Designed miniproteins, single chains, continued (4). Designs and how they scored, part 28

Each design is a single chain, and the fold is of that chain. pLDDT is the mean over its residues in the fold that is shown.

## One batch from the design tools (miniprotein)

Design m12950
Fold by ESMFold2-Fast:
Structure m12950 (fold): chain A 64 residues (1-64)
Amino acid sequence: SVVQYAQQLIQASQQGDTQKQQQALQQLLSSLPPDARTGVQTSLDNGHDPVSIAKAILTAAKEK
């Protein structure tokens, strides 16, 4: 699930594990529907921090 990959990305970033962070980001992107994936990719292209994006996904998931 996207929630699990978002959590892995945040955790890897907190531990300084660049390899796990990159793998979690790839898995997160691959698990998103095309529309959501395009939105996340656009945010990344505009310089948004991947950890901030992952936190936003977790917050949205908690609201439902």
Scores: mean pLDDT 79

Design m12951
Fold by ESMFold2-Fast:
Structure m12951 (fold): chain A 72 residues (1-72)
Amino acid sequence: SLEEEARRIARSLTEDPVERYVAAQVALLGLEAGLSPEEVRRALERGLRDARGQSFADVARAMRAELERARA
C-alpha cells in the first residue's frame, strides 16, 4: 500500500519517531501525487536536512516545499 511505502521511506530517513511520523505523512502526499518512491525520498531528505531541529510544522513545510519542486 502507499501508506506502507510512505512509512518505509520515513524509516530510511531517520530513527526519531516524531520525524518518522511527520516524514510518513508528507511521503504519502508525494506518492498520492504520482511521484516515485525515489523522488519522494530525495525531496524529504533535503527538507529534513534543511529544517532539522526546527518545529515539526517547519520540518513538514520544508519537506512539502521540496515535493512541490520535484513535481514542477
Scores: mean pLDDT 87

Design m12952
Fold by ESMFold2-Fast:
Structure m12952 (fold): chain A 93 residues (1-93)
Amino acid sequence: DELLKAIEEAAKEAEEEGDEKMAELLFALAEKAREGDETALAVGLLLTGQYYEKKGDLEKAREMYEAALRLAEEHGLKTLAEEARKKLEEIEK
């Protein structure tokens, strides 16, 4: 799963950069997503987007937010969809 790999890659990068809290959250969400938790996958993508946004990688942040929004809409996760949309509006201006 390419989306799951993106979360795992961001988790490793956060760990290497000393962002222990972000690394722990992303690893935990990736583990749940690997077990079929689609909500964990969507949350993981949203947090991965926030991580890349903080680092100034707005292109990766946008890709992650778009993926999070799509999954949230497909699964009826209204709060996550609203958060992802808000993030996209903020970085696309």
Scores: mean pLDDT 85

Design m12953
Fold by ESMFold2-Fast:
Structure m12953 (fold): chain A 106 residues (1-106)
Amino acid sequence: MPTLEQQRQAVARKLIEMWRLALEASQEEKEARLPVLYSDAVDAATQMARLAEASDRLIQEILDRLDAFYRALQQGDFESALREANQLVNLLIGLELEALSRKQQL
């Protein structure tokens, strides 16, 4: 099983790939590849949240932030995308810290 750190790194990697694609790629390449990277990021974030035993509400909050990031990138709104990415990363770090705290109680 992958670790929470490995899953967080997987999500971060997908966010960076989406950002680079949105910044550097042609419109045709963005339309073809950005939805695929977003789907991969959703899968990675969902896997991390499940490994961290996150509540359904927290999983939905993570997915809502990821959707907001994706929509901002599609619109070329890099300022909003950066804010959403920062909030998402903070949520993922919080999940990892909570999971580590639960392991110490065992």
Scores: mean pLDDT 84

Design m12954
Fold by ESMFold2-Fast:
Order: sequence, then structure tokens, then C-alpha cells
Structure m12954 (fold): chain A 65 residues (1-65)
Amino acid sequence: SAEAVERAKKLAEELARGLALASGLPVSAATVEVTVDGDTITARITAGDRVLVITAPLSSLGSSS
């Protein structure tokens, strides 16, 4: 659902902020890309020379019933 994708994007943005701060960079130096492939959501977070990729099933972001 759109809400699950929005939630995942928000969490990825929070992780990007943390990664930038841990690297001594401003939050604006971090970028976030969120993609959906079937039931899989992938968040790619880049801060300077650091890259973090997180993959999770969309079904795990909310109970389907």
C-alpha cells in the first residue's frame, strides 16, 4: 500500500540522517532511494562514501488482516 511505502521512506530518511551524522556530514549530504519490486521494498541510503541497502517485504510493514 502507499502508506507502507511512505512509512518505509520515512524510516529510510531517519536512517540516512543517522548515517550522515555518524559520518560527520550534514543531513543534506545523505540521499535516499526507495524502490518496490513485487512484494519487496528496497531502500538505498548514501552519505558521502557510505552506502547502506535495506530490503524488506512489504507484507512485513503491516499485518495484511
Scores: mean pLDDT 76

Design m12955
Fold by ESMFold2-Fast:
Structure m12955 (fold): chain A 74 residues (1-74)
Amino acid sequence: MKVIGLFTEPENAKKAYEYAKKLEEELKSQGIDAIVVVGADVPKEKMEEFVKKLAESYGADYEVREIKPEELEE
């Protein structure tokens, strides 16, 4: 299992959520059990702390990255 935190601007929250669901489905199809969390209007540091705690509760690795608008359109 892996926990992935995606951080974006509030105006992109809906697109980021759709991207996150697509990513979860793609990883599941590859046999990877993943939880994808979207943070909008949340400080990066607080998002990273939340994702880390969630990953610790599952005994899983975590990753936090910022989604740029360009990645949501491509």
Scores: mean pLDDT 77

Design m12956
Fold by ESMFold2-Fast:
Structure m12956 (fold): chain A 120 residues (1-120)
Amino acid sequence: MTKEEEFELAKETIYRLVLAAREIKQSKDPEEIKKIVRELVDFLREAAEKSTDPELQKVLREGAERLEKLANDPNATPEQIIETVKELLKKIADVLRKKYPEFQEEIDSLYEEALKELEE
């Protein structure tokens, strides 16, 4: 995987996390929320498999494991899921800033936009 392909995979992952969190916030159906989380887990595992960066792979796999645990917990709240998504977004941004200092401005913009979407 090229540097550009790795960065595009990370951007797609950030967008997918934001979309999932927005759908979770808008849904009042626990079954629908669990389905969204399961689909997000599958995406994160696939993204980890495609990534060649070991730190990004670790962050994505650990994020998927945490979200899968929440999807299987009948007492998990939407707020706990959203907080896990926010933590994962921060970890992805931190890895990207470390690996791609030349894209720092774009990474910061993506992260700030993601946080705004989660707060609205």
Scores: mean pLDDT 84

Design m12957
Fold by ESMFold2-Fast:
Structure m12957 (fold): chain A 59 residues (1-59)
Amino acid sequence: GEVTPEQAAKIAERLTGHKVSSAEQIDAENYRITFAEDGKTVIVKKSDLIALGEMLGLT
């Protein structure tokens, strides 16, 4: 499967309930997600985002 930055942002928003300001692929396996409210960043595996996106119907 594949996940776009837009899909990664939507998946993170659905899972956390927090608005995402940016989602950026930093390497072949990882996305950096930045939250709008506090500027906090988290690193999430691309494979996890694909699996979660499929589960949530966002892919």
Scores: mean pLDDT 81

Design m12958
Fold by ESMFold2-Fast:
Structure m12958 (fold): chain A 72 residues (1-72)
Amino acid sequence: MEELQKRARERFESLKKTIEIGKEIKNLADQGSEELKRFADEGIRKALQAALDSPEGYEVAKKALEEIKKKM
């Protein structure tokens, strides 16, 4: 029981954190080129999907944020 609750909590936390990072990515990309915006949108979509598949999805979002910062 607790193990299932822990997994559900981890996925919820991952999704919440992924959404927050996604907003930061979008805000940064909005200050850049149209190409950067498209890259950001794709990265956010992949990160959200990863967060649904595993509790480590937020790490995918964090990496996408780092990549956007490197391109700015």
Scores: mean pLDDT 74

Design m12959
Fold by ESMFold2-Fast:
Structure m12959 (fold): chain A 90 residues (1-90)
Amino acid sequence: MPNPELLKLKELKKKLEEKKKEVEELDLSEEVKREALELLEEAEKILEKAAEIVSTEQSLSPEKLKEIFEGAFKEVEKLLEEVEKLIEKE
């Protein structure tokens, strides 16, 4: 059974990809599209960094792995909320 944090990581990566496509396809101002895409790019980099740390630090304790993922997931969630706010304001 894979680590539940890894499943969450894959889920968030998929959500970010879907949100990027949504932003690109929506009839938004170029300014709003740019801001939303920049936030999504930051979120992707946060997830990539967390995944890289976990894959390279194979001897990390389960507690440390959880802390790394929990921090990354919270930051990504905040960025997704900002993107949603930008989209909803038209």
Scores: mean pLDDT 78

Design m12960
Fold by ESMFold2-Fast:
Structure m12960 (fold): chain A 94 residues (1-94)
Amino acid sequence: MALEEAEELVKEGYRAFEEGDYEKAIELAKKAIEIVEKVLKDPSLSEEERLRAEDIKAMAYYLLGKIYEKLGDYEKAKEYYEKAEEIIKKYDKR
């Protein structure tokens, strides 16, 4: 399923980040976000699938924040961390 693919992309992105391949990590995180945004446009999406999609999106944004922080782009890092935190705070009562 699309959400399983997005989760795998985030996991691969974290692995690339730990290996120091920041360009690959950015690509993987952005692809995961694209998949999740397409899933979230489905009006028939269940509440459980919506929460899972938002969790994946938050993880991908957090990864992007960590990458841009390592690259010295603190403005982008802050923006992505804020996007991840906003999602987490909204859906923390699962």
Scores: mean pLDDT 84

Design m12961
Fold by ESMFold2-Fast:
Structure m12961 (fold): chain A 92 residues (1-92)
Amino acid sequence: SALERAAELAARSAELAAALGDEDAAKSAAESAEWARRAAADPEAAAREVAAETDLKDWPLEEVLARLEEGMARAAEDLAERTEALEAKLAA
């Protein structure tokens, strides 16, 4: 799923940031990975939490889930690009 992919990429980004000595970036990425893992384990609970914290509280759960999956797919693409940039820096 998009949530699982985002979790993997965020975890990889955290490892690379740590290897480059960027402790703040590593911590932030690790926290994002942990959130995405929890969301992947219970997508409905994650969708309810997002709906409660946003203007989507009155939306059908299926639509909130679709928005969450779409947002996480976009985040996974962004994380893949960032991960490639960090790997290039580490390889240089």
Scores: mean pLDDT 77

Design m12962
Fold by ESMFold2-Fast:
Structure m12962 (fold): chain A 89 residues (1-89)
Amino acid sequence: SLAELERRGEVFRRVTIETWLKKKGYSEEEIEKLLNSPEEEQEELVREIEKEIASLPEEEKKEFAYEVMTKAAEELGDEALKERIEKQY
């Protein structure tokens, strides 16, 4: 459904932002402020994060992807996604 797709997108966006900024040493307060920014600003931030991730060595990309996918799957309760992650990583 559309609502499920929207929820999934929202979770992945939030998890991506949180995981990346924590790795970069941002404080919990700074992360919360960014997550409370307008959606357009959050989407721009995700695009910049994705560009930075794209420039990483393959091993670091895999580690980040594994962390984000695992956290998102847990928040979504998506057992099928968890199984796919385990087979891929």
Scores: mean pLDDT 83

Design m12963
Fold by ESMFold2-Fast:
Structure m12963 (fold): chain A 68 residues (1-68)
Amino acid sequence: MSLEELLEKMEEAVENGDLAAFVEVTKELLARFPELSPEERERALQALARAFAKLKEQGKEAEVQAAL
């Protein structure tokens, strides 16, 4: 799975409020983090920040933090 596919799945999971899908995609992304270029890492961190902001708005931030 490409980085772009992971980021797309993360966005869809967040929009749907699917915490299980979000956690799995995030774990896959973090596992690949050491292999990413600095530019790809920046994109991944920005996507994670936006995802957490949306999940916080949905009242699900604590559950996500506990699952990661």
Scores: mean pLDDT 78

Design m12964
Fold by ESMFold2-Fast:
Structure m12964 (fold): chain A 61 residues (1-61)
Amino acid sequence: LEQYLADALATLEEARRIAEKEGPDHPRVASLVTAAYLIAVGAFVETGSTEVLDRLREALA
């Protein structure tokens, strides 16, 4: 579970970096945010835990 959380947050941080440099409407930003959510969904399917999803919601709020 910790590995999924680390990967999801790292992906979201990269999206933020690109959004700040290239703008939030850049296609890579949308792709990376989607990838972070797919990691969270994968964690839920594998472990039954919503922890990664909850952490992403907190980071995006």
Scores: mean pLDDT 77

Design m12965
Fold by ESMFold2-Fast:
Structure m12965 (fold): chain A 88 residues (1-88)
Amino acid sequence: MAWDAAAPLTEAMREGLVEIASDLLGRPVSADDFSDAELREIRDRVHAILEEQARLRAAGESEEAIAARLAPRIEELRAYLEGILARK
């Protein structure tokens, strides 16, 4: 399925993205901490990570290899989230 970055955020997407952000930052955050544009950016980054993870699992990669491959992308997402919250 083609990814539509311009698609509106559903309530379920907003909740899921907030949970992912809370987990990555190790603290609770709310949807009010982010603009819709920032939530879309988080969505797109999460989607890319999940697609890579699914591809690697389908290829029979070990969980250790998957974690190592995804670590830089997860770090980039964490840095992006920290940058947003630092301006509050």
Scores: mean pLDDT 78

Design m12966
Fold by ESMFold2-Fast:
Structure m12966 (fold): chain A 55 residues (1-55)
Amino acid sequence: SAAVAQAQQQAAALRAAGRDDAANHLLGGASLYYELLNPDAAADQFRRAEKLLEA
């Protein structure tokens, strides 16, 4: 979906900045939410990315 493509672009920017862990959690969350339709699991992945970006 377009939303997954946007997550891929954001993850690429995070990887360029050396934020691979946050990028991996963002992509995992996007896949769970948009492709696997699992919003609870997606929320956990997004929270992990958010915590990494706050540190």
Scores: mean pLDDT 76

Design m12967
Fold by ESMFold2-Fast:
Structure m12967 (fold): chain A 74 residues (1-74)
Amino acid sequence: REAMERLAMGVAHAMLEENVPQEEMDAVLARLEEAIRAGDAEGALAVAREVASRTTNPAIRARLEHLIAQLEAE
């Protein structure tokens, strides 16, 4: 749960830094919240991987990849 919450925060920060439109950010965060509530680590990972793949900033992408790897290791 904590790793999924950490991942959700990382995704939110990445989208904010990349100036993702609020509607898209809200939709992504809603999907992550649903996955966290369901205990669905694979669902949370899928959403995070989508965001990481769209990220153009290498530093932000690397940070998301680290958080993804941390949850995968659980």
Scores: mean pLDDT 79

Design m12968
Fold by ESMFold2-Fast:
Structure m12968 (fold): chain A 76 residues (1-76)
Amino acid sequence: SRPMPVPTDGLSYAQAATYYASRGELEKAREYLEKAIELLDTVPEDQLIAVRRAFEELSKVPELKELAEKALALLP
């Protein structure tokens, strides 16, 4: 597994959330997903597809599904 860098923006928080979810660290994944949502308005258009894919992966996790679906609804 690749080491996860410290998140700094909407995309990196979304990617960190998927990483921690894949490791079963659901509380940390939820916190990072919430941070990604807070930063959605600052995400460049060219990164929106990658952010959407991260949220789609998170929506497959039962404990994160509701928050991830809310995040997907907020994307343009």
Scores: mean pLDDT 82

Design m12969
Fold by ESMFold2-Fast:
Structure m12969 (fold): chain A 75 residues (1-75)
Amino acid sequence: VEEALRHLERAKEAARQGNLSEAADHFIRAGDLLEEAGLPDLAGTVYIVAALVRNGYISPEEAARIAERLIEKLR
């Protein structure tokens, strides 16, 4: 879970910088780590967010907000 949290923090920072491709990459890595931690439903949600970010369906501000909420939920 700690590793997934680190990647969500990196996704948030990348989104804040407007680097949505980097943010999406970190969301995918967080999803992989959540699957390994036995949280497949949450991993699925994170993968959907990564796809939305990568395809430009959500703004950098929304991507950062989503990352922050996911971090809060996991703590």
Scores: mean pLDDT 80

Design m12970
Fold by ESMFold2-Fast:
Formats: sequence, C-alpha cells, structure tokens
Structure m12970 (fold): chain A 73 residues (1-73)
Amino acid sequence: GSVSEEEFEREVKRALGEIYLAIAKLDESKGDYENAIESYQKARDLFREAGDDEGAAEAEKRITELKNKISEK
C-alpha cells in the first residue's frame, strides 16, 4: 500500500543521505570545501525528507562550519 511505499522511500532517502554525507566528508578531507558543502546540502535535504533529524542536523552543522572556513580567506 501507499504507507508501505512511503516507509521504503524514507529508508532509500536516508541511505542516499548517508552516501552524500560520505562523499562530502571525502571532499572535505581533500580540501574541496565547495563540493563538500554541495554534498552536505544534498545529504541534509535527503535526511529531512527521511525524517532523520539527527542526520540533517549533522549535515547542517558541517555546512555552517565549512562556509565559515571559506569566508575567513
């Protein structure tokens, strides 16, 4: 039913959020802060759609920290 499909869709979105979070962390480790921010934004939006408030908050915190680092140059 539609409810079962919604639950599956949330699980898929959460998994995609985890993948983008991993990509963002890799880009951050390379000093690629602009690409890291884009990937963290995608992760944040996916976690929000999945109802994963903790994952969304982690991604948002990293976005803020990286934007501050870019602005200090």
Scores: mean pLDDT 83

Design m12971
Fold by ESMFold2-Fast:
Structure m12971 (fold): chain A 95 residues (1-95)
Amino acid sequence: GGMADIDAASAEFTAGGEIVRALTEDPDVEKAAERALKLLQEHPGAAGWAVGILKATGQTEAAEHVSRADQYVREGNLEEALEHLKKAAEIAKKA
């Protein structure tokens, strides 16, 4: 840990908030999922922050799909990651 770790954590927190915003506010499910996928690829720790925010707002099912998507991103399975993010977006918009 160090100053660089704090800067990385700040970027990951911001990206996590952007993931939640995309999933909850963008009316286009596919666009929301694609934006979230890009943020997960660019900021590996963003999923933890996004999951935390979604759980805190009662969106537990959407949070589970984001967590699964992050796992698939890390495994290199972007197609399955995108499908989970689409499900997260659909669920989050109905809450």
Scores: mean pLDDT 82

Design m12972
Fold by ESMFold2-Fast:
Structure m12972 (fold): chain A 74 residues (1-74)
Amino acid sequence: AEEALRLIDEAGTLAALVDPEAARLLGEASKLVKEGRLEEAIELIEKAIERMRGKDPQAVRLAEEALEKIKELL
């Protein structure tokens, strides 16, 4: 879970520069991961990724990597 949380945090930092709502969704997803609510966290990360598409490819890649790590925990 530590690796996924780090990736979410890095993606959220980049998202905050271009889409504050995507950054908010990633911050909420981080809280859900810490609570073990992984399926709900996945939904929020996917929403953040869609918002970030075409704006910051690096933020999208970090969020997609976090999504993969969380799915491996299910």
Scores: mean pLDDT 84

Design m12973
Fold by ESMFold2-Fast:
Structure m12973 (fold): chain A 96 residues (1-96)
Amino acid sequence: MEEELLEKVRELIGKIYQALLDNDKEAVLQAVSELLRLLEEHPITPEIKELLDQFFEFFGSSDYIEPYKEDILRLVKEEFGDTEAGKYIIEKLEKM
């Protein structure tokens, strides 16, 4: 179960990355929403936190994520603001 969860998290991070490269705002927001819904149903392990930290380290300073930052923050605050994963993503995006 945990191995399947980690693989799905990696897949969704890859979808976010591809959508950012494609400049596809709808795909970015959809992939972020799918990731957070997955994490809402499952406890955040240290391995998942490491994957998310790596994502924000590599893409948080890039021009690719900056145009979507406010839209992602709004989505996360509105739908996932009370979840552990949502609070984590909000903190990371606000530090950027």
Scores: mean pLDDT 76

Design m12974
Fold by ESMFold2-Fast:
Structure m12974 (fold): chain A 67 residues (1-67)
Amino acid sequence: SSVEEGGRRGSELARRMIEAVRAGDLAAFRALLDEIAAEAGLAPLSAAEQAAALAAARRIAEEEERA
């Protein structure tokens, strides 16, 4: 189903973003954000939105390491 497919793709992209952040690969992280925006039919994220997404991903990576 489209809902299950979207959920699986979202989880895959989220995991790849967290892995990129953990590796310190900010270029890969930004490329993934651009890919997500393009697939969603959205304009590229602003610098502020990119910074917020990076901060959120860093928090999630840190919480997963501590949990």
Scores: mean pLDDT 75

Design m12975
Fold by ESMFold2-Fast:
Structure m12975 (fold): chain A 76 residues (1-76)
Amino acid sequence: SEKERIIEAAERGLAELRELAAQIPPDARVERLLAEVEEALKKIKEAKNREELEAAAKEFVRKGLEAARLIVELLS
């Protein structure tokens, strides 16, 4: 299903973000952003219709990119 494929992709993306985060010292901002990404993934899983799914997926992408940007800055 469409939702199942989105969940699989989101879970892989979050795992990759966690792998990147493991390369830096603990940072509270990164931990907060990763928690927000996890919350967005939960919303994807709980979405009841296509509109909720699209909104949750967009939120996941926004939060994921914020986390990735900060992690890359801290790796520099």
Scores: mean pLDDT 87

Design m12976
Fold by ESMFold2-Fast:
Structure m12976 (fold): chain A 94 residues (1-94)
Amino acid sequence: SLERVKQLREEALSDDPEVRRKAIEELGKFLTDEDPEVRKGAVEALTDAILAHPEFAEEVLKAIRKAFTDKDREVSILAVAGALIAIGVLLEQE
């Protein structure tokens, strides 16, 4: 549901690393949701989480791969963009 994705987006930005980890894991599950708006919201939330907390870049990159071949063009484009951001973050941390 879009409301759950919105809640998880806020939790993924939490100062509590355990809350963030659980939110990122749940957002990854929404990448296969039947509703393209839910999948789009999940991709955007995961991308926001990487920008705020780069330590999750590898975990998010692994999850977001599911959306690369999404039937919705906006979801697939956002997933590729999010993955490029994750790769850039990982390269800066080497």
Scores: mean pLDDT 82

Design m12977
Fold by ESMFold2-Fast:
Structure m12977 (fold): chain A 91 residues (1-91)
Amino acid sequence: DKREKLAGVLGVIDTYLLMAPVSSDPEVQALVAQAREHYAQARKAFDAGDLDSAIAHAAESAQNLAVAATKAPDEGLKRSADKVRDTALSL
């Protein structure tokens, strides 16, 4: 079920946002902030039953986290965020 898979994706993104890199780099800070905003929009769309919008925002959130991880020394977070983005886009 697409909805069940998307719920899993959103749970993983929520966890990665809790683990998001703490950096003095303004670019990393901006990417993490954008990821949080897209995650909030994805949750709102998911609760409203708009799965297409929820998928798009979830993918953008994961992509911003992946880019942030490439600028911080966290290769594990980057790989995990890339995988979650690809999973969301496959829905």
Scores: mean pLDDT 82

Design m12978
Fold by ESMFold2-Fast:
Structure m12978 (fold): chain A 76 residues (1-76)
Amino acid sequence: DEAAARAMALLAEAQERMRGADAAEFRAVVEELLKRLEAAGARVSDLRVDEAAATVTFTLTVPADDLTLDVELRPG
């Protein structure tokens, strides 16, 4: 509920920050996102980062809500 909503907001914020980001900015956004997701009670597994495509994929689990999502973030 609250934890899932926070995780979704963090994903949306990261997606927006990835637009027009260079490789270093993209990496920093991904690192901050992962830290904030864990602080919100979510877990990240199967992380793959493709800097050339500016794409990140991972499995997000929110144990409090028994929620598991496959996430793919791409710039527009």
Scores: mean pLDDT 78

Design m12979
Fold by ESMFold2-Fast:
Structure m12979 (fold): chain A 99 residues (1-99)
Amino acid sequence: MILSDEELLKTINEALNEIKKDYPTEFKKVETEAEKLKDLHPLEVLVKAKPVLRIPVLAVLSKSSKPYFSLLKSLSRGYTPEQLKQGIIQEVKNLSKSR
């Protein structure tokens, strides 16, 4: 079981739109981290991204890069669209309570 490209894109866009609306400050931190890591190989992003930001960062990077999209699709194997959406949102929520 894997998400289709259309389903994955829809799920990413829905999660990121909710975060932009409800957690704009935390979302800017995710975008800043993604900008720093965008020129790295996707596997290096898995190592260098903070574990609590890894999935949100990959979601942002996947919108601009096919290799990052393929990596996120592989990592989302076994997840439902709702589980992936909630995972992205929860990691960003955790940033708001840690600061």
Scores: mean pLDDT 74

Design m12980
Fold by ESMFold2-Fast:
Structure m12980 (fold): chain A 69 residues (1-69)
Amino acid sequence: SELQKKIDEINKKIDELMKEEGAIGRRYLTDRRAGKLTPEQEAEYQARMDEITSEINKLKEELDKLKKE
């Protein structure tokens, strides 16, 4: 069904974003431990993680609306 295709597409996007968030978080911790992070780079990591979290939340809201139909 068309509804199932939309649900599958949103779930795929969420999974991809969650994987990206995990990868960024791991890189941040690695760089922090190595003493490679400037304050500007820490702010960049935080901004990117915040962006991904916001996108995931929007997709989850869209998914919830589709599931209630």
Scores: mean pLDDT 84

Design m12981
Fold by ESMFold2-Fast:
Structure m12981 (fold): chain A 66 residues (1-66)
Amino acid sequence: GAADLAAAQEKRLRRGAENASRLTGLSVEEALEAMRKDPELADRAGVLAALGRVEEARRLLLEARE
């Protein structure tokens, strides 16, 4: 149902924020805020990290604050 989809989305965002925190040195809360402001940039960074392009992923996440 809709509640299940919302819960899954929130878990995905939180896990993404934890990964972003490890890559950038930002707090999980700061990473989560950046990802909420620009979900497309967050998704692109996730894809780059999954491909092993960690430095490019890190740069995109840091650019979200510029």
Scores: mean pLDDT 72

Design m12982
Fold by ESMFold2-Fast:
Structure m12982 (fold): chain A 97 residues (1-97)
Amino acid sequence: AAAALLASISSLSSAAIAAINANNTAAAIANLTALSNLVAAAQSITSAALKAAIVALATAAITKILAAAASLSAADKAAVLAKLAAVNANITAIQKA
């Protein structure tokens, strides 16, 4: 289900950005939590090419979400950054394999 996993990462990151742009921090956190869990599940993938694609896509998603979060209040930005740190930790775990 490689295509489904990549599509889900793209969908969740787009939903998180849309929520941030709408000032809906609760929806942004929910979508980022789902994204973090999905990237965590990718640690069990044995395909080096698929792992590389997931790392690249998730890293690009973090960059876009971080840019969108720049307009948030300090408290909302801190909540989003905490979830992005969780996603980044899962990316690092994939790269260790």
Scores: mean pLDDT 82

Design m12983
Fold by ESMFold2-Fast:
Structure m12983 (fold): chain A 82 residues (1-82)
Amino acid sequence: MKEIDERGMEEIKKALEESEKEVTVEELVKEAKELIERLKKLGADQKVIDLLETAIKNKDKELLRGAISWARLEIIVLELEK
């Protein structure tokens, strides 16, 4: 992906849709719950935990993916800068 034109955007959309096809909402909920436990143990910001809880409650696949990505980044930051 060295150039981002209309074709590049379609390739990104296809990759996103393929990743969404392989990962079920149930798997995302399971991962989100595990991340909440890790975040609580690390003393992470309550906002990240609240976002994950909201995503789990709504079973919103897009929100779950976003919340999980943010939680993973937060864990990395906390583990490196602890």
Scores: mean pLDDT 73

Design m12984
Fold by ESMFold2-Fast:
Order: sequence, then structure tokens, then C-alpha cells
Structure m12984 (fold): chain A 77 residues (1-77)
Amino acid sequence: STLDGYVDLSVGLREVLDETRRLAEVVPAEEATRIGEERVQELTDRAVEQGILTPEEAKFVRDLVTRAVRRLARETS
């Protein structure tokens, strides 16, 4: 269902943020950011393919979460 898709996306994005914090302790901030950005792209692309997000909504979510990824990587390093 669409609701299940939103839940899966939310969980996946939270996992990306948590993993970014962990990675930024052991790798350079730029590396942790790149890995996080790639995963956000994959999750939002899948959400569009499943009809959970429009391409425009996916862009908005990607930009928002990517900003959080960059901030967490910098704050941890």
C-alpha cells in the first residue's frame, strides 16, 4: 500500500542518517556524505518507481535529506 511505502521510505532515510553519523567517525566527511547521498538517491528513485512520490516530490525529499547528511558528516568529523 502507499502507506507501507511511506513507512519504508521513512525508515530507509532514517537509516541513512544514522549510518552517516557512524561512517563520519571513521572516514572523511566527504566520503560519508557521498555514500549517504547515493543511498538517498536510490531510496527516492525507488519511491518514484513504486508511485509513492512524484519526481518533483523525490527531488524535494532528496535535497532536504542530503542537506541533513552533509550537516551530520561535518558535525561528526
Scores: mean pLDDT 85

